# Designed miniproteins, single chains, continued (2), part 115

Each design is a single chain, and the fold is of that chain. pLDDT is the mean over its residues in the fold that is shown.

## One batch from the design tools (miniprotein)

Design m7980
Fold by ESMFold2-Fast:
Structure m7980 (fold): chain A 62 residues (1-62)
Amino acid sequence: GNTSEIAEMLGISKSKASAAATTIAQHAGLSKSEAAKMLLDFLKETKDPELAERFGVSLILR
C-alpha cells in the first residue's frame, strides 16, 4: 500500500515508513491509512527527492 511506496521513495525501511504514518495520524487525528496517503501526496507534490527524504527522515527520527 501507500506505506511501501513511501518507504521506496524515501529509501527507508517499510517499518520506519509505517511509524511515520502512525506519528502523523496521532498528531493530525487521522487514521493511519489517511496519514499515509497524506504523506504520499506530499511527496508527489514536492517532486524534490532531497527535500522529501529530509522531511521523512526528520519526522521518523525525531
Scores: mean pLDDT 69

Design m7981
Fold by ESMFold2-Fast:
Structure m7981 (fold): chain A 91 residues (1-91)
Amino acid sequence: SLSPEQLDLEVEAALYIIQAAVTKITAERLPLPDEVKERILSLADKAIDYANKAVEAARAGDLETAREYLQKAKSYIDEANKLLEEAIKSL
């Protein structure tokens, strides 16, 4: 069984994956310029990739690496959402 700390990190990663997926769906559904849409989707995909790497590290017991990957996932989600918000304001 996972430790409580490992479980907390996996839950955080899962929430970031859900947030990134919502950002992707939103960007794909809106009439955004192709270059902006491509950038948002790329950033969201990087967030999902790092969140998945965080889960793998947490399961391996490497909590420090898991936290570093979660910080990267959050950074990419924050960048994607900022770009999405700016693009929506320009519609």
Scores: mean pLDDT 90

Design m7982
Fold by ESMFold2-Fast:
Structure m7982 (fold): chain A 88 residues (1-88)
Amino acid sequence: SPEYEKIQKEAFELVAQVQKDAQIALSLDLSEEEREKILSLLREMDELLQKLAEMYDNKEPVEKLEEILEKFKKLAEELQKLVEEAKK
């Protein structure tokens, strides 16, 4: 289905961006609180990806997959903002 392919492609692109942001973040001289917040976000994102993969394999409705992807996207944006703030 074109809709499932679109979800898979967007998830792949978001994961690539998150991996880049995580590598940058973990290379910075972060406080313990900042490091714990970033690691917590990464754990939550990993759990959402596992759930998305399971839902995809189970052929769940597109709307449910899009909902999980949207949650992942919001966490990815939060990580990006934390990284940009920590660079200063």
Scores: mean pLDDT 85

Design m7983
Fold by ESMFold2-Fast:
Structure m7983 (fold): chain A 79 residues (1-79)
Amino acid sequence: MKERILTGLDFADPDGTTRLSADDLVVLFTAVGVPLSREQAEQLIALVEAAAPDGTVLASDLRAFVEDPANFAKVAALF
């Protein structure tokens, strides 16, 4: 799962500068074989950004969060 998420992020924005919405995450993660509901995508954004005012997450922040094994346990709990 973790490796597929990172592959999806690299595909969408290799520079990590794009902000991703819940809809963007649903499309992206489904494409890499990690099916994600809109609700799960919103929960993932909330985990990475304690207060995501626009309901979006910076791709580089999401990548760093997923790469941390302590934080990845929280991501895995969404699935």
Scores: mean pLDDT 73

Design m7984
Fold by ESMFold2-Fast:
Structure m7984 (fold): chain A 114 residues (1-114)
Amino acid sequence: SVEKEGRELNERLAKRYEEEPFSPEELELIKELDELLGKLSEIIRKKQVDEKLLQRFLKLLYELLINQDKEKLEKAVKLLKEFVEKAEDPSVTQEELQELLEELNKKLEEIIKE
């Protein structure tokens, strides 16, 4: 399930923070990411988004976090923040939300391939 995948991602991130200490700047990015993921989970719960798109999104985030590239992580956090701000609008339809998530996934894939 998407909820289980999200929990497993957060648990893996927590273990990594304990095993390999991040710089203060990286820790700030990771804290912002955790807050954004919390907001995203609430949006998804309310609007019944396609689970396959969500699973793809979580896998891409995990790859970015493992890759240890701070600049790529900063770009990803910025894109996620913009997505969450748009998706929090109550007037956004389920179809529009799915299109926004598809665009986000494509942009995250492009960042990873840089």
Scores: mean pLDDT 74

Design m7985
Fold by ESMFold2-Fast:
Structure m7985 (fold): chain A 109 residues (1-109)
Amino acid sequence: MNEATQRLQQLIERKAQELVERYERLVKIEGKEPKEATRIATEELIRELDREKAGLGTKLAVLEKAIELLREKGYPEEAIKTLEERKKELLEKEAGKEALKEHQARVKE
């Protein structure tokens, strides 16, 4: 791996761990249900990544790594399913943007 790939991998792992730590705090300290805790932690992470101008690929990689960490720790399936649903929503939103981009490219020539 080159240095840029290593830095990206470290970013993904760090952000995924931060999501899991927020989830654990929301469940264990604030008494939130797993589905609600996952939704809140995920939306906070996505807002942070948007502020840092992270692309779709980075967002998806962080969510996938967070899913792996939740499964490894044996956390509830509703938490995992909530992350998987958010990944699907991000992909569907980006597919809509690609369709619009193709339409604009066809109008150009």
Scores: mean pLDDT 78

Design m7986
Fold by ESMFold2-Fast:
Structure m7986 (fold): chain A 90 residues (1-90)
Amino acid sequence: MEVEADPSQLARVTVEAEDAATTLAAAEALSKVPGVQHVIVTPRTATAYLPAGKANEAVRAAEEAAKRTGSTLRVRVETPDATLEEVVEG
């Protein structure tokens, strides 16, 4: 109750893929995360802005996209408190 999402407490989740189809699959999965505010897509990256408390759900969405496409994704999570980078294989 006291720890509400502050606009300055947004997480930036970036997913990098080898091809545009995998990037679009990751972007679609990220867009379904509760509280996501917007998703920016390029041919090789999908970047989502969402409440920091939902960062783990965004990583899981990227993992599901990797498994469905059989592709390797690089996931980077940037919060005000930490930066984490993970390679997810499908």
Scores: mean pLDDT 76

Design m7987
Fold by ESMFold2-Fast:
Structure m7987 (fold): chain A 85 residues (1-85)
Amino acid sequence: DDELRALFREFARAAEELARTLDGASARQVHDLLAAAGRAFQAGDYEAAVRHLREAAEFLRSQAPDSPLAERVVELTERFAEAVR
């Protein structure tokens, strides 16, 4: 689905941009969650992909609550969840 791929790509871009402003351990956690979400998406397990994206978005929001990118990844996660259902 082109919409799901576009939403995933936008999420990954925003999450990676925000992760660059974090410490190395936090950035690694974000990358691990993105990798898990990507593997689930490739397997067609959209429910697992949504769970991993939500976990990544919540982690990013907790690390940088004042960042517009933190709000953006939350928005993209909910749009991805709606597009799956």
Scores: mean pLDDT 86

Design m7988
Fold by ESMFold2-Fast:
Structure m7988 (fold): chain A 94 residues (1-94)
Amino acid sequence: SEEEGRKITEEAEKYADELVEKVQAEHPELSDLERTILASLVFNEIRTKALELLKQGKSLEEAIQEAKKYVESNMDEIFERARKLAEAARAQAA
């Protein structure tokens, strides 16, 4: 539903924003580009996973919670993807 989709989007945005703040504090050497790409990837992964779980019959709350856990368990892979995308973007801009 539109209401459920909006709630998923809000929770994904909040999670991505909190992650960016944490990464900025822990890794000040990372560029704004890397942080922006990371935020975008995490936002999209949470939204996609939560919507999949919702379609499978999970409650809204369960879908959001499981999507966040899924992203947390795959964080190293998401960080690696963000780094590779940032490198590709810099190479294309050069």
Scores: mean pLDDT 83

Design m7989
Fold by ESMFold2-Fast:
Structure m7989 (fold): chain A 65 residues (1-65)
Amino acid sequence: SAEKLERIKEHGIEVVRGAAKALSGSDDVEVEVRIGDDGVLTVTGTAGDVTVTLESDLAEALAAS
């Protein structure tokens, strides 16, 4: 479901942004979202010298649908 994918992306962005902010002490967090052809969601948040990356394998979730 496209809606389920969007919710997963939003949650990943929130987690990564929050972690990067907490670790860096900066509110200026740059977030990048990538989805590979293999169904791996990668969310990267960068604030100063701090980088936080979250990966989620969507293949199992999509196969279960």
Scores: mean pLDDT 77

Design m7990
Fold by ESMFold2-Fast:
Structure m7990 (fold): chain A 59 residues (1-59)
Amino acid sequence: DEEKLKRAYEIVGDAKSRLESFLKKYGPLENLTKFSPEDLASLLGISKEAASKLIELGK
C-alpha cells in the first residue's frame, strides 16, 4: 500500500534510508510486526514511540 509506505517514511523522518534498507532485507511493511518496538527502535535509530507506530501501521 503506497499510502502506508508514505506514512511509514513520515514516522521515521531522518531514518528513511535505514527503513528502506530494512524493508529490502525483511520484506514488506507487514513483516515489521514480527519485531518488538524496542528492537525496531534500536535497528532503525528511532524512538520506541515511532517504532510502535510503524508496527501498528504494518497491521
Scores: mean pLDDT 80

Design m7991
Fold by ESMFold2-Fast:
Structure m7991 (fold): chain A 77 residues (1-77)
Amino acid sequence: SRALELFREAIEAYLAGDEERALELEEEAAREARRAIHTLEEYRALAREALRLLAEAFRAAGRLDLAAAADALLAAA
């Protein structure tokens, strides 16, 4: 999904300390998601995958606190 690819880039920018670029990429990812999502189930599937990517990225970056928070949100979804 283009939305998930852009979201991954946003996470990488955030972890690199480029908060402005992270916000721009997140906004672009949100626009692509709105174009691609036609059902609530598709939205839930995309949101779950985005949270999984976030948890994996934070874990890889050594941000175990943020990875745990993302895992908790994924478990609650």
Scores: mean pLDDT 81

Design m7992
Fold by ESMFold2-Fast:
Structure m7992 (fold): chain A 100 residues (1-100)
Amino acid sequence: SHMEELEREALAALLRFAAALADPNASVDEKIAAGDEALRRLEALAAASTTPAERARVISLAQWARDLLLEGIARETDPRLVAHLRAHAARLDALIAELE
């Protein structure tokens, strides 16, 4: 289904973002781009969610993404990257609140 495709795309983007954050050879720009993609895929999935069960799945993915961002904020030293991760964390907090 279209929802299953959006869920697979969101999960794949989140896994790529997690990998980029864990990669010491990944540039700041690559980490930012991976985070931007993950957030876009989550927002697309959220917009397509119509049932309470679908919204609950998006909330779970968004909460995991939130945890990844908080871990990144704690570990990263580049101020531009940290500011970008904080902005994404705020966007995910807003998305979770909208879906609840």
Scores: mean pLDDT 87

Design m7993
Fold by ESMFold2-Fast:
Structure m7993 (fold): chain A 82 residues (1-82)
Amino acid sequence: ELAEELAKYLRALAENYEEVGDTELAELAQKAAEAIEEKRYEEAARLLAEMAEKFKELGLDRAAEGMALLAEQARELAREAK
C-alpha cells in the first residue's frame, strides 16, 4: 500500500517536472517510481536521495527535506522486503 502510494506520487511528480521542462528531475522521478514498482527499494532510495541533494543544491530546502523523507520510506521498504 505505501509502495503503491509512493510510486503513484513519483509518477505524478515526474509528469509535473516534464511539463515545466526539468527533464533530469523527471527522469529521476520516473526511475524511482519504476524501482518501487519492481520492488527495487534500495535503488529507489538512492535515486530519491540524489533528488534530495539536487534540490538542496538549488536552495529548495523544503523540497529536499521531502525527498529525504521519501528516501527513508524506500529504505524502510527495503528492510521489510529482505
Scores: mean pLDDT 80

Design m7994
Fold by ESMFold2-Fast:
Structure m7994 (fold): chain A 86 residues (1-86)
Amino acid sequence: SKDDFIDQLSQTAKDLKEQGVSPSDIKSQLKEMVRNSPALTEREKELFIRYLDSIQSHLEANPDLTPQQVGDMVRLALRQALERAA
């Protein structure tokens, strides 16, 4: 489902932050997951990519965000994007 995919993106963002992966690489990996997702429409992919294009700058500005906070931020933003796509 779309919610399961959002949870997968959230968990991936959390895990990459825990591993010390750079903001630019977190952005790149999440964008690739969105582009390759069979669960999303093209419109939903556009909205998700728009959000993810800003994530690098946000993570760089807020280096003290915990992995859990990064995951939660991604989940919330993508759920809001999904609602706007409807």
Scores: mean pLDDT 87

Design m7995
Fold by ESMFold2-Fast:
Structure m7995 (fold): chain A 97 residues (1-97)
Amino acid sequence: MTPTEIYADVLGTVADKNGDTTVYIPVPTSLAYTRTKIYADVLSKYPQIKKLIIGPVIDGGTNTPEDREKGIKEAKEAAKEMNEKYPNLTVEVDEKV
């Protein structure tokens, strides 16, 4: 079992039957690019973590369909960059918010 206290910013952490860990982190749409890169950089240092799922969430500001679309695109851009940088960590974006 992964100690939940070391993942204070994580909404959910799931380990499969092989001990491979998937981490789910909500990120504000306005900061999706920056936060995705930061979390991938941190979690890439832990070889047991195989997947990072980024969930763009409504931030405290006015959330328009355009803001959500931009946040998802920015998260996907960061995920692509981080997948290229860290081939042992799969970074995915959950488009269902």
Scores: mean pLDDT 71

Design m7996
Fold by ESMFold2-Fast:
Structure m7996 (fold): chain A 72 residues (1-72)
Amino acid sequence: SADAQTALAEGMTAYEAGDYAGAAAAYQRAIALAPDDADIQRAAHFGLVLSYRALGDAAGAAQAREQLAALS
């Protein structure tokens, strides 16, 4: 959906600005808005891996990697 694509773009913008917590929140929003869109699911979960790594959240990054690996 357009809302999910907007949330994905907001995540990328927040990440580039160094707002890693804001990026993670936006990527989680994209995941929730497009549960059946494989492209958005992969992009948003990858964004979560990068965001949690930048935050030093090893557990969050590991969980996001597992979710990404489960996607086709």
Scores: mean pLDDT 87

Design m7997
Fold by ESMFold2-Fast:
Structure m7997 (fold): chain A 68 residues (1-68)
Amino acid sequence: MAEEQVQKALEYARQGNWDKADEYIRKAAQLQVDETAPDASEEERKEMVETITRSIRRVIERVLERER
């Protein structure tokens, strides 16, 4: 499920639509936090989502760099 959101983010990033890409990156991060830390507080979830969002975005940027 998180992988589906990452794939959509990558597709939008390839189109140059970073607004939509960032939206799907945040959705992927949220799903990952829900799976990994379902009992986390709202504040803990926020911190985890921000960290994972930055990580996924960096990976997508690297993939696009490799494509050219």
Scores: mean pLDDT 80

Design m7998
Fold by ESMFold2-Fast:
Structure m7998 (fold): chain A 98 residues (1-98)
Amino acid sequence: SKLLELAEVLAARVIDVARTSTDEDTARAIAGAAYELRKAGVTVEHVEEAVEKFKKEGVSERERRALEALLEAVRKAEENPELTFEELEEIAREVLEK
């Protein structure tokens, strides 16, 4: 599925940013990914499948938290299509600050 492939590509991008950058940059990357996934019509279920794949392959605690933040941002974007990039970034930041 092209939608699952896009979910995997964007989840991998979020992992890479979480691995190499700040929490602020990670939250921004998550917001960008969630926005792009929403625009493409990718469902929460596609993102859940991509996230579970990466978790099974092995991720650090920081990377796992970034994936959970991505999934939460995608869920919120699906519930409310009017959420702005800035609102998605704040949702991601709140999950990362645990």
Scores: mean pLDDT 87

Design m7999
Fold by ESMFold2-Fast:
Formats: sequence, structure tokens, C-alpha cells
Structure m7999 (fold): chain A 68 residues (1-68)
Amino acid sequence: MSAAETARRNAANAGKALGAEAEVEVGPERITITVRGPGGTGTAVVPSDASDDEIDAAVVRAGLLATR
């Protein structure tokens, strides 16, 4: 599975769990994960070739910022 697919899936799951909107923007060198929740907007950026662990950490960070 590509990093982009992992980011989209994990962001969507986090958004659903948090009652927030999750967006993933895939660029040639970077993947931007944005979560918009009741606490505001959280954004995290990873390399386009990021590992699943790096993507998971980024999604958690964005979600935490959005719900705080």
C-alpha cells in the first residue's frame, strides 16, 4: 500500500473517531494531513515516502491539535 493510501485511510479513520473532518493533500515530496475539529485545526506533514509509523504519528499529532 502506498504512503498516500495509508495517510488517507488513517486520516479518515481518525476523523470519524473524533467527529472531525480529515483531509490529505499528496504532493511529489510531501503529504499534508489536516484535521479540523472542535478544538481547531491540526496539520502534520510527512515525506511522500514516509513509513506507516511516521504516517500514524502524524495523524495522531494532527488529531490531538484539532481536539484540544
Scores: mean pLDDT 79

Design m8000
Fold by ESMFold2-Fast:
Structure m8000 (fold): chain A 117 residues (1-117)
Amino acid sequence: SEIKKLREELLQALRDNDYEAFKKAYEKFIPYLTASKEAREYILKGIQYLYFDDYEKAVEYFEKALKLNDASPLDKATIYALLGIAYEKLGQEEKAKEYFRKAVELDPSLEIAKEML
C-alpha cells in the first residue's frame, strides 16, 4: 500500500515536472525497488534522465532494465508507467498508451497510468 502510494506520487511528479514532489517521492520510493542491482541502476538512471527532460535517454535506460527480464511484476509495471510518461513527453501518444496499458495489465491499482489512457 505505501509503496504504491509513493509510486503514484513519483509518477505524478515526473509528469508535472514538480521538483519538490519528485525529490520527496524519489528518496522514499528507491528502497522499494527489488530488481537486480543492474536493473535497479538502469531504472534509477532512467528516472533521473526523465526528470531532467532527456526523454530519449530515459527510454533507453528503461528498455535496458526491461531487457534484463529480472524485475518483479511491481517493478515491471512501474517501468512500463515510466516509459509511458517518457513517450508522452516525446509526443508519441500511441506508444505512451501502449506502455500505460501494459502497466495497468500488470498492476490494475496503478491510477496514474489509467488516467493517461
Scores: mean pLDDT 82

